Designed miniproteins, single chains. Designs and how they scored, part 91

Each design is a single chain, and the fold is of that chain. pLDDT is the mean over its residues in the fold that is shown.

## One batch from the design tools (miniprotein)

Design m3343
Fold by ESMFold2-Fast:
Structure m3343 (fold): chain A 58 residues (1-58)
Amino acid sequence: SDLAVQALVRFGGLSEEEAREIVRLVEEGRYDEAKELAERHGLNGDGAVEGAKVFMSM
């Protein structure tokens, strides 16, 4: 979802590329990999995955 990408960019401080990678992993159900990627980019992994799920459901 475009909304999930924009939320991670705006509230997570990620680049669009980084946000799209996290959203793709969440869409694929690869939550552990999404958390690890978010943490490598300086985010709380659980928060990033939960945020992506919420905005993907909008």
Scores: mean pLDDT 79

Design m3344
Fold by ESMFold2-Fast:
Structure m3344 (fold): chain A 68 residues (1-68)
Amino acid sequence: TTFEEHVELGEGLFKAGDYEFAIAAYEIALEQRPDDARAWANLAKALEAAGKTEEAAKYREKAQELAA
């Protein structure tokens, strides 16, 4: 399974409201490409939706750092 397939899966799960599964899919994607700013931003968004606000803020900063 490719990085792109895991990101697409995460986005689909997020749209379905399956936030915990979306988080897992993005985490697996980031194991393959830990420097992808978009995937960190999507992970932060899923964490925020799941109520994990502190982690979401941390990984949103990570996404901004990598996009610079």
Scores: mean pLDDT 84

Design m3345
Fold by ESMFold2-Fast:
Structure m3345 (fold): chain A 69 residues (1-69)
Amino acid sequence: MIMARVYLLEGKRLLEQGKYDEAIELFEKAIEIDPNFVEAYRNLAEAYRKQGKFDLADEYEKKAEEIRK
């Protein structure tokens, strides 16, 4: 969990800088470590949305909602 959280925080920092591809890579690494990390799925969806990849954004948002239940 701690390692996944480090990738999440670094990814959020890159997302704020507009470095969407780099942020996506870090959020994907967080999910690889913790597949139930809801916040990582939400941030990944947001990054795809900011790139205009709405289908991918919707897919990961749905995954986040499934885990929350």
Scores: mean pLDDT 83

Design m3346
Fold by ESMFold2-Fast:
Structure m3346 (fold): chain A 118 residues (1-118)
Amino acid sequence: STDPEYYLKMGEYYLRQGKYDEAIKWYEKAIELDPNNALAWLNLGRAYLKKGEFDKAIEYYEKAIKIDPNNSRAYLLLGEAYYKKGDKEKAIEWYQKALEINPDFERAKELLEKVKKE
């Protein structure tokens, strides 16, 4: 059987190269094999975030959170999408949620401090 992890690795490979549409195709294949793969939804959202399609990124991060509500990284990325969309208040809310789940999440602390100083 085809391993969904292979499709996630290929998506990450293309995402790192800035080939966002190619990355999306590989993440879509991972989701087709396993629609409950929270990491596939999270990474699909990351690809759309990199394309500047913030509403799609938010939609896919929310899907990842519904599957895995204790994934602190998903809340961090949701906050980043809202911040890039210009919604600083929602960005703060989601960074705080990421820290509620993982109090040692340094990136969430950094981003929260940055937004609060603006």
Scores: mean pLDDT 90

Design m3347
Fold by ESMFold2-Fast:
Order: sequence, then structure tokens, then C-alpha cells
Structure m3347 (fold): chain A 56 residues (1-56)
Amino acid sequence: GPAREAQIEAIERRAARGVVLKDLALLEEAISEAERMGDQELAARIRAAKEVLLTQ
């Protein structure tokens, strides 16, 4: 529903900000929120972004 969609958008914005700022803690928070929501695909995408930052 709309509340779940808004939460997903908030997680995606937090993850995007984490990537821009290279903020691993912000990315970890976004991953945790996606997992709590049960969105395993979203959590996997954010983990992939985090791994890219760690390999640079």
C-alpha cells in the first residue's frame, strides 16, 4: 500500500545518499530496513552498491 511504497522510496533515497557520501553506516541502515521490510531484492541491490564502494 502507499505506506509501504513510501518506506521503500525512503530506503532507496537513504541508500543513494550513502553511495554519494561513501557512508557505509548509512548503507548498512538502508540494508537493515530493507530486510526488516522483507524486500530481499532491495537489500541485495544496496549490498551490491556497498561492495562496489569497498573495492575502490
Scores: mean pLDDT 84

Design m3349
Fold by ESMFold2-Fast:
Structure m3349 (fold): chain A 62 residues (1-62)
Amino acid sequence: DALRAEADRLEAEGKEAFAAGRYEEAARLYAEAGALYASVGDPRALEADVNAGMALIKVALS
């Protein structure tokens, strides 16, 4: 599915952004991945949303 492949790419980009300390970018990328996973009923939507939340906590602590 093209939407799942797009979500996988966004999740990978979010992970790279998080590792680089770009937490605002990571939060956006994870949230976009979560929305795409949710649109196709993929349970990975929850994991992506949790990762977005963790990135936002990092923003708040910086």
Scores: mean pLDDT 87

Design m3350
Fold by ESMFold2-Fast:
Order: sequence, then C-alpha cells, then structure tokens
Structure m3350 (fold): chain A 92 residues (1-92)
Amino acid sequence: LLEEAARLDEEAARLLGQGLAAKEAGDEERAAALARRAVELALRAADLLSALDPRAAEGLRLVAEAYRAYLVDGDEARARELLARARALAEA
C-alpha cells in the first residue's frame, strides 16, 4: 500500500510540475489536462493511505483539490485556502 501510494503521489507531483509550467507558458488547456490527471492520481494515493495515515490522506486530498481549483477552475483564492489547510496538517 505505502509503495503504491508513494508511486502515485510521485507521478501526480511530476504532472503538477508540468501543469504549472504549461500555465506559465500560457497553455491553459494543457495545464488543465495535466492537472486533471494529477488530481486523479493524488486522490487514488489518498484513498490507499486513508486507513494507515488519515492525516496524510487528508493532506493529499487538500493539495489535489487546490491544484484543481488553480489549474482547472482558475480559482486562485480557493487554491490558496486549500494549500494553507494542507500546510497546517503537515505541521501538526
């Protein structure tokens, strides 16, 4: 479970990095497509972790929803709110 969750999270992080680069280049369509794929993988990783580490699972869900808000919906305020919640969980 942990190894599969880590693999999915690593793949999601790579896709998010590519999505952010695409957005900076002005390619909103590619950024949204990469973000949707990354969110799917991150949510699968969170589901796998939910019984073993519910705090880490919640953190992954918040980060996934934040990047969906930013790269797919264009909602920067929502993205910032969700990332702040994820950071608070990581520091607890």
Scores: mean pLDDT 83

Design m3351
Fold by ESMFold2-Fast:
Structure m3351 (fold): chain A 71 residues (1-71)
Amino acid sequence: DYADRLIDAAVKYAKEGNTFKAAGYALSAAIADGIPPEEAADRVYNRLVEEGYEEQAQKVRDKVAEILARN
């Protein structure tokens, strides 16, 4: 699925410390799947936490919320 590939990219960039790019891919996945941005952020969050990247998971969630507050 296209949205799943975008979530995979978000997880990859989050692990690399590129939080902004990770948030961008999460938002793109939300658009592709027609779901709320918060739900896409939660998908990225859950995958990162599962793999031990809890700090990176929280950063992506916070960055998605920040971007949404500006738009």
Scores: mean pLDDT 87

Design m3352
Fold by ESMFold2-Fast:
Structure m3352 (fold): chain A 86 residues (1-86)
Amino acid sequence: MEEEIQARVDRIRERIATEVSKEDVLKEFDQVEVTDPVVRELLRALIEGDMERFEELRKKLTPEQALAAVDFAEGLVDYAIEKKKR
């Protein structure tokens, strides 16, 4: 699980660096309502590349919440990339 999450996080970070800017992803993120403040801060840390804050916040979430947050982040990055190309 940890190994799977880390691989997905690394891919998200690489795609933000190579295919779209963090500013573009943050702009899309600001338009989405995330009810849980811990999940919202975790997503922001991931997009900004603050991996120390990401790991701290991840420890406060259930494995299911962490997986859902990573899944959401992947979708958000895909949307930002597609919007930039269209």
Scores: mean pLDDT 80

Design m3353
Fold by ESMFold2-Fast:
Structure m3353 (fold): chain A 67 residues (1-67)
Amino acid sequence: SAEEKAEEGVKYFRKRKYEEAIKKYEEALKLGHPKAAQVYRGIAAAYEKLGKYEEAKKYYELADSLE
């Protein structure tokens, strides 16, 4: 499910496997996660940890657009 993929993303993030975390968060979005803004913030945080600040900014802005 979308919720399971988002949880797997969080697990990878905690293990500092940020690229795998992003992959799982993207899978959660494709499955129609009901809290897409929270998932976008997860992706943004992972990109920040990878030093990819342009990508992080993009995903934070996407999350903020979903009120």
Scores: mean pLDDT 86

Design m3354
Fold by ESMFold2-Fast:
Structure m3354 (fold): chain A 84 residues (1-84)
Amino acid sequence: SEVIRAAEEALEYLGKAAASSEEEKPKYVELALEHARRLRELGGPEELVRAIEEAAKYIMAGDLKGGEYFAKAERLLEETRRRA
């Protein structure tokens, strides 16, 4: 499923962003948001898109809420896989 692939790629880049240096973090956040945009274009679940966008926002800001939204996005992706 292109929906599942777009969501998986977005979460992979968010994980890289969270683990990267402050200099590299913007690159991975941008890539994650590109895949989140594709996920929305493909008609993926809006709650999943929103969780990815919020995770990206807080990861970029260095806010621990980024981890909470990342975990929410992982749970929503698993639910999407079960329904696909």
Scores: mean pLDDT 89

Design m3355
Fold by ESMFold2-Fast:
Structure m3355 (fold): chain A 55 residues (1-55)
Amino acid sequence: SSLKETLLEMGKYNLDRAKTQEEKDKAILTVYSSAKIMLSDEAAEEIVRELEKYL
């Protein structure tokens, strides 16, 4: 969905700007929490798996 793609791009952007592991973890958690509320648990898990490639 367009929303899923938007959350993915936002997560990638935030991860690219994160300087520490703590900041990276918080960036992922923020997108995960938003995706669970706005989409589904399954979509949130898929988004986290994609973002983990950028850690």
Scores: mean pLDDT 84

Design m3356
Fold by ESMFold2-Fast:
Structure m3356 (fold): chain A 61 residues (1-61)
Amino acid sequence: SMREILEEIAREAEEMVRAGASREEVLAKVRELADKHGLSEEEKETLELAVDIIIQEARRA
């Protein structure tokens, strides 16, 4: 389902952030996966917000 795709992309981003990837690397991967799955602008915006939140949380640690 579309929700499962979004959750998988978000999981990939989260794993990359935990592995020490840069914001640019994480966003590039998220955009690549979003384009591969034909996601809407709204879905891409949701993923970008999720990435920024994950990075912000990791940066505080």
Scores: mean pLDDT 78

Design m3357
Fold by ESMFold2-Fast:
Structure m3357 (fold): chain A 80 residues (1-80)
Amino acid sequence: REEEIRKIAEEIRAIAAEHADAEGAAKITEALEKMVEAKLAGDDEAATEAALELRKALYEYADEEAIKKIEELAVKLGEA
């Protein structure tokens, strides 16, 4: 489970690095790290809040293809 969560997070970071500028990738990664920490701690409220931050960062900084791929991965991360 922890391994799966980290693997999904790694894929999201890779997509963000390829499809966003340095500032956008950093914002996406920050929201992602909060979501990962909340999921590992079992804090569903913090995980939901971090998922909303991640979505906001994606729509501001990522292109359409990256948004689609990362949203799919973020759903899997939220369900893990």
Scores: mean pLDDT 78

Design m3358
Fold by ESMFold2-Fast:
Structure m3358 (fold): chain A 56 residues (1-56)
Amino acid sequence: DDEYIEELAERLKKGEKLTEEEARYLSSPERLNKLGKASGMSVEELREMIDEVLNA
């Protein structure tokens, strides 16, 4: 799963949006922290992105 989070981080760094499936997967605190470290984004910014995707 660490490889998958790294791939998602690379896509986000390229300005790509998360899918609903990816957003649901990343909704755990552990996965958000890993994604934040890999992407260089804050956990707060990532939570906002996830909330936008899931509330669309």
Scores: mean pLDDT 78

Design m3359
Fold by ESMFold2-Fast:
Structure m3359 (fold): chain A 56 residues (1-56)
Amino acid sequence: AVGVLVTAEAPTAEEARALARERIAAEFPDGEVVAEDVARDPETGLWVARFLVAVP
């Protein structure tokens, strides 16, 4: 298994999570999310979702 970091940015935390999950489902359908973090970037004002995905 390989760990892949998937990131997405959006105006809200929920949108950032949704975009990251959508990307994971599209590009890594067999992947398992093993860690997630969502934080607001003070410089851009955008929320950044960071998901660590274990890919077989």
Scores: mean pLDDT 84

Design m3360
Fold by ESMFold2-Fast:
Structure m3360 (fold): chain A 65 residues (1-65)
Amino acid sequence: SNEELAEKILNGALTLLKEGFSDEVVIQYLQLSGLSREVAEEVLKLIKEGKLEEALEKIKEALDK
């Protein structure tokens, strides 16, 4: 489902940040996962603000088009 895929994408982004990868690497990962650069930057901002539920909703919406 798009929800399971979105959760995997979010967890991948969180793992990259935890492992010390740069913002640009996380943005590139999100784009390769199917998000536009604009949406990827919004998702990263939400993650950094601790708004993980809103980040997940943004990813789900992007996958549903």
Scores: mean pLDDT 88

Design m3361
Fold by ESMFold2-Fast:
Structure m3361 (fold): chain A 73 residues (1-73)
Amino acid sequence: MAEEERLKRELQEYMGLSEEEAEELIRKYGGPLVRAMIVAHRDFGVPLEEAEKRLAKVPAAAAVGREAARALA
């Protein structure tokens, strides 16, 4: 129902995570950032660990980009 359920499914299917691990990622980073990790893996072949490191290095820039995307939606 919520986007969290979709993210859990995608994390399990594409990343091989357990349901609990997927839920922890969503809790830690939130749905939008977890979605960005999945997209980075699918579109650019970035491993989950690398995507997480990138978000840690540029969290402000990622947040600003997300806000701009929402304004355009």
Scores: mean pLDDT 64

Design m3362
Fold by ESMFold2-Fast:
Structure m3362 (fold): chain A 61 residues (1-61)
Amino acid sequence: SAKEEAHKLILEGIALRLRAIGLEFDAEVLKPPDQDKLLAEAEELRKEADEKFKKADELLG
């Protein structure tokens, strides 16, 4: 159902945000260019999470 798919997307979005937070913490002890690579990966994960939440909102009305 749309509700079940939305719940799945919300959980996936939360998991992506947690992964992004982990990469941001790892980046704090690094220096460029390795720091910049982790921060860029974290930004992409946050963007993917936002798309998951947007799709979930569309499914829930």
Scores: mean pLDDT 88

Design m3364
Fold by ESMFold2-Fast:
Structure m3364 (fold): chain A 98 residues (1-98)
Amino acid sequence: APELEEIANIPDREELLDRLVELGLISEEQRERVLNAKTPEERLEASNDVYYSIQQWWHSQNPDLPVSYTSDGRLRAALPPEVSELVEEIRIKLMADG
């Protein structure tokens, strides 16, 4: 996915979040939650929320592909390995230190 490749290549965390909002993958509230996270636990929760929002976006672009749900009811899209790698790279960048 060209959009995810573009986003995964953004080195600046704040610019990466701005691009996720601009492309409609996450909300401004989700962006603010990541930026305002003060503890590792808050950052993990905010980053996981973004991760699952990207999966929901992928499903919206690929509605014919199967989905499953986590034990807590979050949507998991059937991501190709290359897409899964990009989404995980983005998630790791969002969990990085402030």
Scores: mean pLDDT 81

Design m3365
Fold by ESMFold2-Fast:
Structure m3365 (fold): chain A 55 residues (1-55)
Amino acid sequence: SDREKARLLIIKAASAAQNGDEESAQKYLEEARPHLTPEEYEAARQHVDRLLKEV
């Protein structure tokens, strides 16, 4: 399903962010975007941004 695909992409984005890979994290977020509502996308973006700042 599109929601499951988005969930897996967000997990990949978070993993990339934890490794300091900002480019891959942003790419996975962008791939997930069409499968998310604007609100869901913004929440995921903020989560990934926080992880990147902790590295």
Scores: mean pLDDT 82

Design m3367
Fold by ESMFold2-Fast:
Structure m3367 (fold): chain A 58 residues (1-58)
Amino acid sequence: LAESARAAGLAGPAAALAAAHELRKQGDPYSPEAIRLALEGRSEEAAEVLERGARLLE
């Protein structure tokens, strides 16, 4: 889960947003921050936040 979330963040904004919405539905509190970073084009930071949220759900 965490590896897939990180890979989505690094793949670009569309993939990062899709991953963030999925994690948000599963209770990830960091998804709003990941969405913001992805929209700002900060893909590496979005990937780190997505990985962190996914690890909480593991």
Scores: mean pLDDT 77

Design m3368
Fold by ESMFold2-Fast:
Structure m3368 (fold): chain A 62 residues (1-62)
Amino acid sequence: SLEELLEEVQRKVAEVNALQDELVEAERRGAPQEVIEELRRRLEEKSRELDRLVAELERRLA
C-alpha cells in the first residue's frame, strides 16, 4: 500500500541519517581506514535503496 511504502521510505531515511552520523563521528575520532570504508559502503548501499523507494513512491503518485 502507499501508506506502507511511505513508512518504508521514512525508515530508510532514518537508516541513512544514522549511517551519515556514524561516518562523521568515526572520521572525527580517527577510526581505522577499514571502518571508514565499511561505513561508506553501507551508506552508499542504503542511499541506493532509498533512491529506489523514492522512485517507486513518485510512480505511485503520478
Scores: mean pLDDT 87

Design m3369
Fold by ESMFold2-Fast:
Structure m3369 (fold): chain A 88 residues (1-88)
Amino acid sequence: MLSPEEKAEIEEFIEKLIEEELPKIVKEAKETGKSITKVIEEKLVLKNGREYKILLTFRVVGDTLIVSSIVLNENNEIVLREVKTIKV
């Protein structure tokens, strides 16, 4: 179970990753004119020393970017799932 502090730290890290990757994905979508799927896997160590794996899936379909976030603990159990939709 995630504490509120752990959840906040994880969500802040996910938002930063989305901000860093968004321009690259939008550029590729504009250059190719095709539907794009990109998967990013990152390891996050929290301030309390606990480790999590973050899986981000970016899908561009038409003028819409769909970002799916899955967070796994050390036992590969899903502790967080989020879906965000952004107009491109």
Scores: mean pLDDT 81

Design m3370
Fold by ESMFold2-Fast:
Structure m3370 (fold): chain A 85 residues (1-85)
Amino acid sequence: SVEEELQKRAEEVAERLKKLGLPDIAERLRRLVQELIDAGKYAAAQALLDTAEGIVENAEKGLLTKDQAKRLLEEALAWGESLLA
């Protein structure tokens, strides 16, 4: 299902974030993706995951510092949280 695929993607991104030393961001992302799914906002959950995956990939490649990746992820999370307000 779309829900199961989004949950799987969130878990995979969260594990990559933990390896980058961003466990708090990982937990916040997992929680937010589940909240968006519960609200029926599947397109928003997908967009958030697409954005987070891109930031994580660039950080893993050394194209972003940990601090730059954290800032961009916090902006993406704030956007997603605003959709639930």
Scores: mean pLDDT 91

Design m3371
Fold by ESMFold2-Fast:
Order: sequence, then structure tokens, then C-alpha cells
Structure m3371 (fold): chain A 67 residues (1-67)
Amino acid sequence: SDADVARERALLAEVGGLIDQGDFDGARALVERHLSEESLKVAREVGRKLREIGDEIQAELEKRRAA
């Protein structure tokens, strides 16, 4: 529903806020938690973006921490 989409957008905004603050580990943890709790009815529409953000955060952290 539109309400579910709004909830997902709010989560994405929270993740963005953590990234803006430089809290990449917190942002990654939030994304990972959400992906595991994700409900399928909205997941198809918003989940790809959350996974994309999660992949970006993880890749960035891996590049910074590993190298």
C-alpha cells in the first residue's frame, strides 16, 4: 500500500541520514536488519533500492576497511 511505501521511504531517509553523518556501520546494520524483516508485498517495489544501498554501503566499507 501507499502507507507501506511511505514506511520504506522513511527507512531509506534514516539510512541516508546515517551515511551523511559518516555512520556507515550503523547504516549497514539498519539495511541488513530491514532486508531480513522485509515484507514481500512492498519488497518488490522498494526492496531493490534497499539492496542496492546495502550493496553500496557494504562495498564502500569493504574498500575502506580491507585496503
Scores: mean pLDDT 71

Design m3372
Fold by ESMFold2-Fast:
Structure m3372 (fold): chain A 69 residues (1-69)
Amino acid sequence: LEEFKKKIEEILKNVTSLEDYRKAREKVFDLAYEEVKKTKDPEKQLEIVRLASELIDEAYRKVVEKEKA
């Protein structure tokens, strides 16, 4: 999960616009889907989805803040 989190953070750290966010969101969802497919443990699947959602939400807030400025 920590390696997965770092990969998402690397994708999201370069997001500065809504278009960048849209593309990064798709890539993050693809990574989350691949990680979910690798496990049969529903608790681990939930952790993957929760982590991806949290990081996506943070990136969205940063983009919205920049748009309003």
Scores: mean pLDDT 78

Design m3373
Fold by ESMFold2-Fast:
Structure m3373 (fold): chain A 67 residues (1-67)
Amino acid sequence: SLVEERIERLQREFKLSRERALVLLEVALEIRRIGLELDLELGPSEELRRELERVERELEEVRRLEE
């Protein structure tokens, strides 16, 4: 999955534990989600809507992996 690829990349590049990589990824995805929601409010776009849906799916996967 894309989330697992991002976790492995963070672990490899920054020498993070899986737990630390998950927390960092969750924070990054939350920030991106907020930014996309703001952009969508100012200018509705199918491209931004699809990106928001992608980010929300990745965030759900991260939260499941943290359990």
Scores: mean pLDDT 85

Design m3374
Fold by ESMFold2-Fast:
Structure m3374 (fold): chain A 89 residues (1-89)
Amino acid sequence: KIEELLKRLKEFAEKEVEEFEKEYKEIKEKLEKGELTEREAAVRLTGAALRVIGDVLDEGLRLLKEGLPKEEVDKIIEELAKKLVEILK
């Protein structure tokens, strides 16, 4: 059942990335409208990215207790970090 745990973590991470992209779009729209300064937008984006990583790490640790290998958790966190960096470019 390791495959089921891996699928759950991947799906969780995908949803977190989707939510991050939505939040990124909302922050950009507010920046363009002058509702946020560039500094305020940067702080919000950094906070959102850290929250996403933290949420996926917490879920990964929960699934690790259920038998998901640490190496698989590490791979998903690394892939998540790469995706967030790409979105922020």
Scores: mean pLDDT 85

Design m3375
Fold by ESMFold2-Fast:
Structure m3375 (fold): chain A 86 residues (1-86)
Amino acid sequence: MFPLTNAELKAAIEEALELAMEAVRVAKTQEDLNRAIGLALRAIGLGFEAVILEKKGQLDAAKAAALTAEAQALKEEAKELLKRAS
């Protein structure tokens, strides 16, 4: 999905987006749908930021760790929405 060479960051962002997209698909309320869409858009934004930083040679270990942490937080929010849909 995202053309990232940092495998850990790539996996974190792509997993967050996949879960957010699944949350969009299974949302039962307008509120949950809006939250899921917001999570998907934030995951896309993180992916775009990560790609730009890597292409510019500006993706250092600290920045990669920070983006990975943000992706993990989005993943946990998406999991909570999926839990509410089960």
Scores: mean pLDDT 86

Design m3376
Fold by ESMFold2-Fast:
Structure m3376 (fold): chain A 89 residues (1-89)
Amino acid sequence: SELEEEIKELVKKAQAVAAKAVQILSQITDQATKDKIQKMLQDISDKMQQAGDLIQQGKYDEAKKILKEIEKKIKDLDAFLAQVEAQLA
């Protein structure tokens, strides 16, 4: 289904950004930056669970709105990780 493919794509994107975040976290010592990355990862995880719960309840339109929020959060984290990476060079 369209919704299943959208979820599959977002899961892959979330996994990719999480893997990059883990690598960057191992290279930084600034606690504020670590806390921000960890909070952004947690926010994505929480929204993924919320979307899953809505799908189980048959609330597909509400779930689609949360999936759009997840997509934005993944992009925001990816952009932040790119900024942190530039500072490590």
Scores: mean pLDDT 87

Design m3377
Fold by ESMFold2-Fast:
Structure m3377 (fold): chain A 66 residues (1-66)
Amino acid sequence: MITVRAEGLSREGARQVEQVALDSGGTARVEGDERATVVATGLSASGATAAALIAIGDGGRAEVSG
């Protein structure tokens, strides 16, 4: 199972990454203020790709492991 750490997200971007993690049957933890960090765990390969693209599109960064 894949973990994605997404950083520098808006509140909306963070919620979208959280939803992708939940749709993949995983979990997500959201941290921070105006620059939100989301740690999403238990993602599929497609879910991890979607989460990373959301983070990048939101002007943030994503790190994928697993």
Scores: mean pLDDT 82

Design m3378
Fold by ESMFold2-Fast:
Structure m3378 (fold): chain A 58 residues (1-58)
Amino acid sequence: AEEIAEKAREAGFPITLEQAEQLVDAVKNGDITKEELEKALVARGVPREKAREIASLL
């Protein structure tokens, strides 16, 4: 969760540790897939490579 928040800030999308934990839980619970997370991050302007790195942490 912390690594996701850090990578998002590095990509210019500051999120809190709590928001990062919510994203981790959503993927683990099956609410979203890693692919959907990657697409959502790219749609918000995160570079594809960084979005993929963030998704791969889950």
Scores: mean pLDDT 72

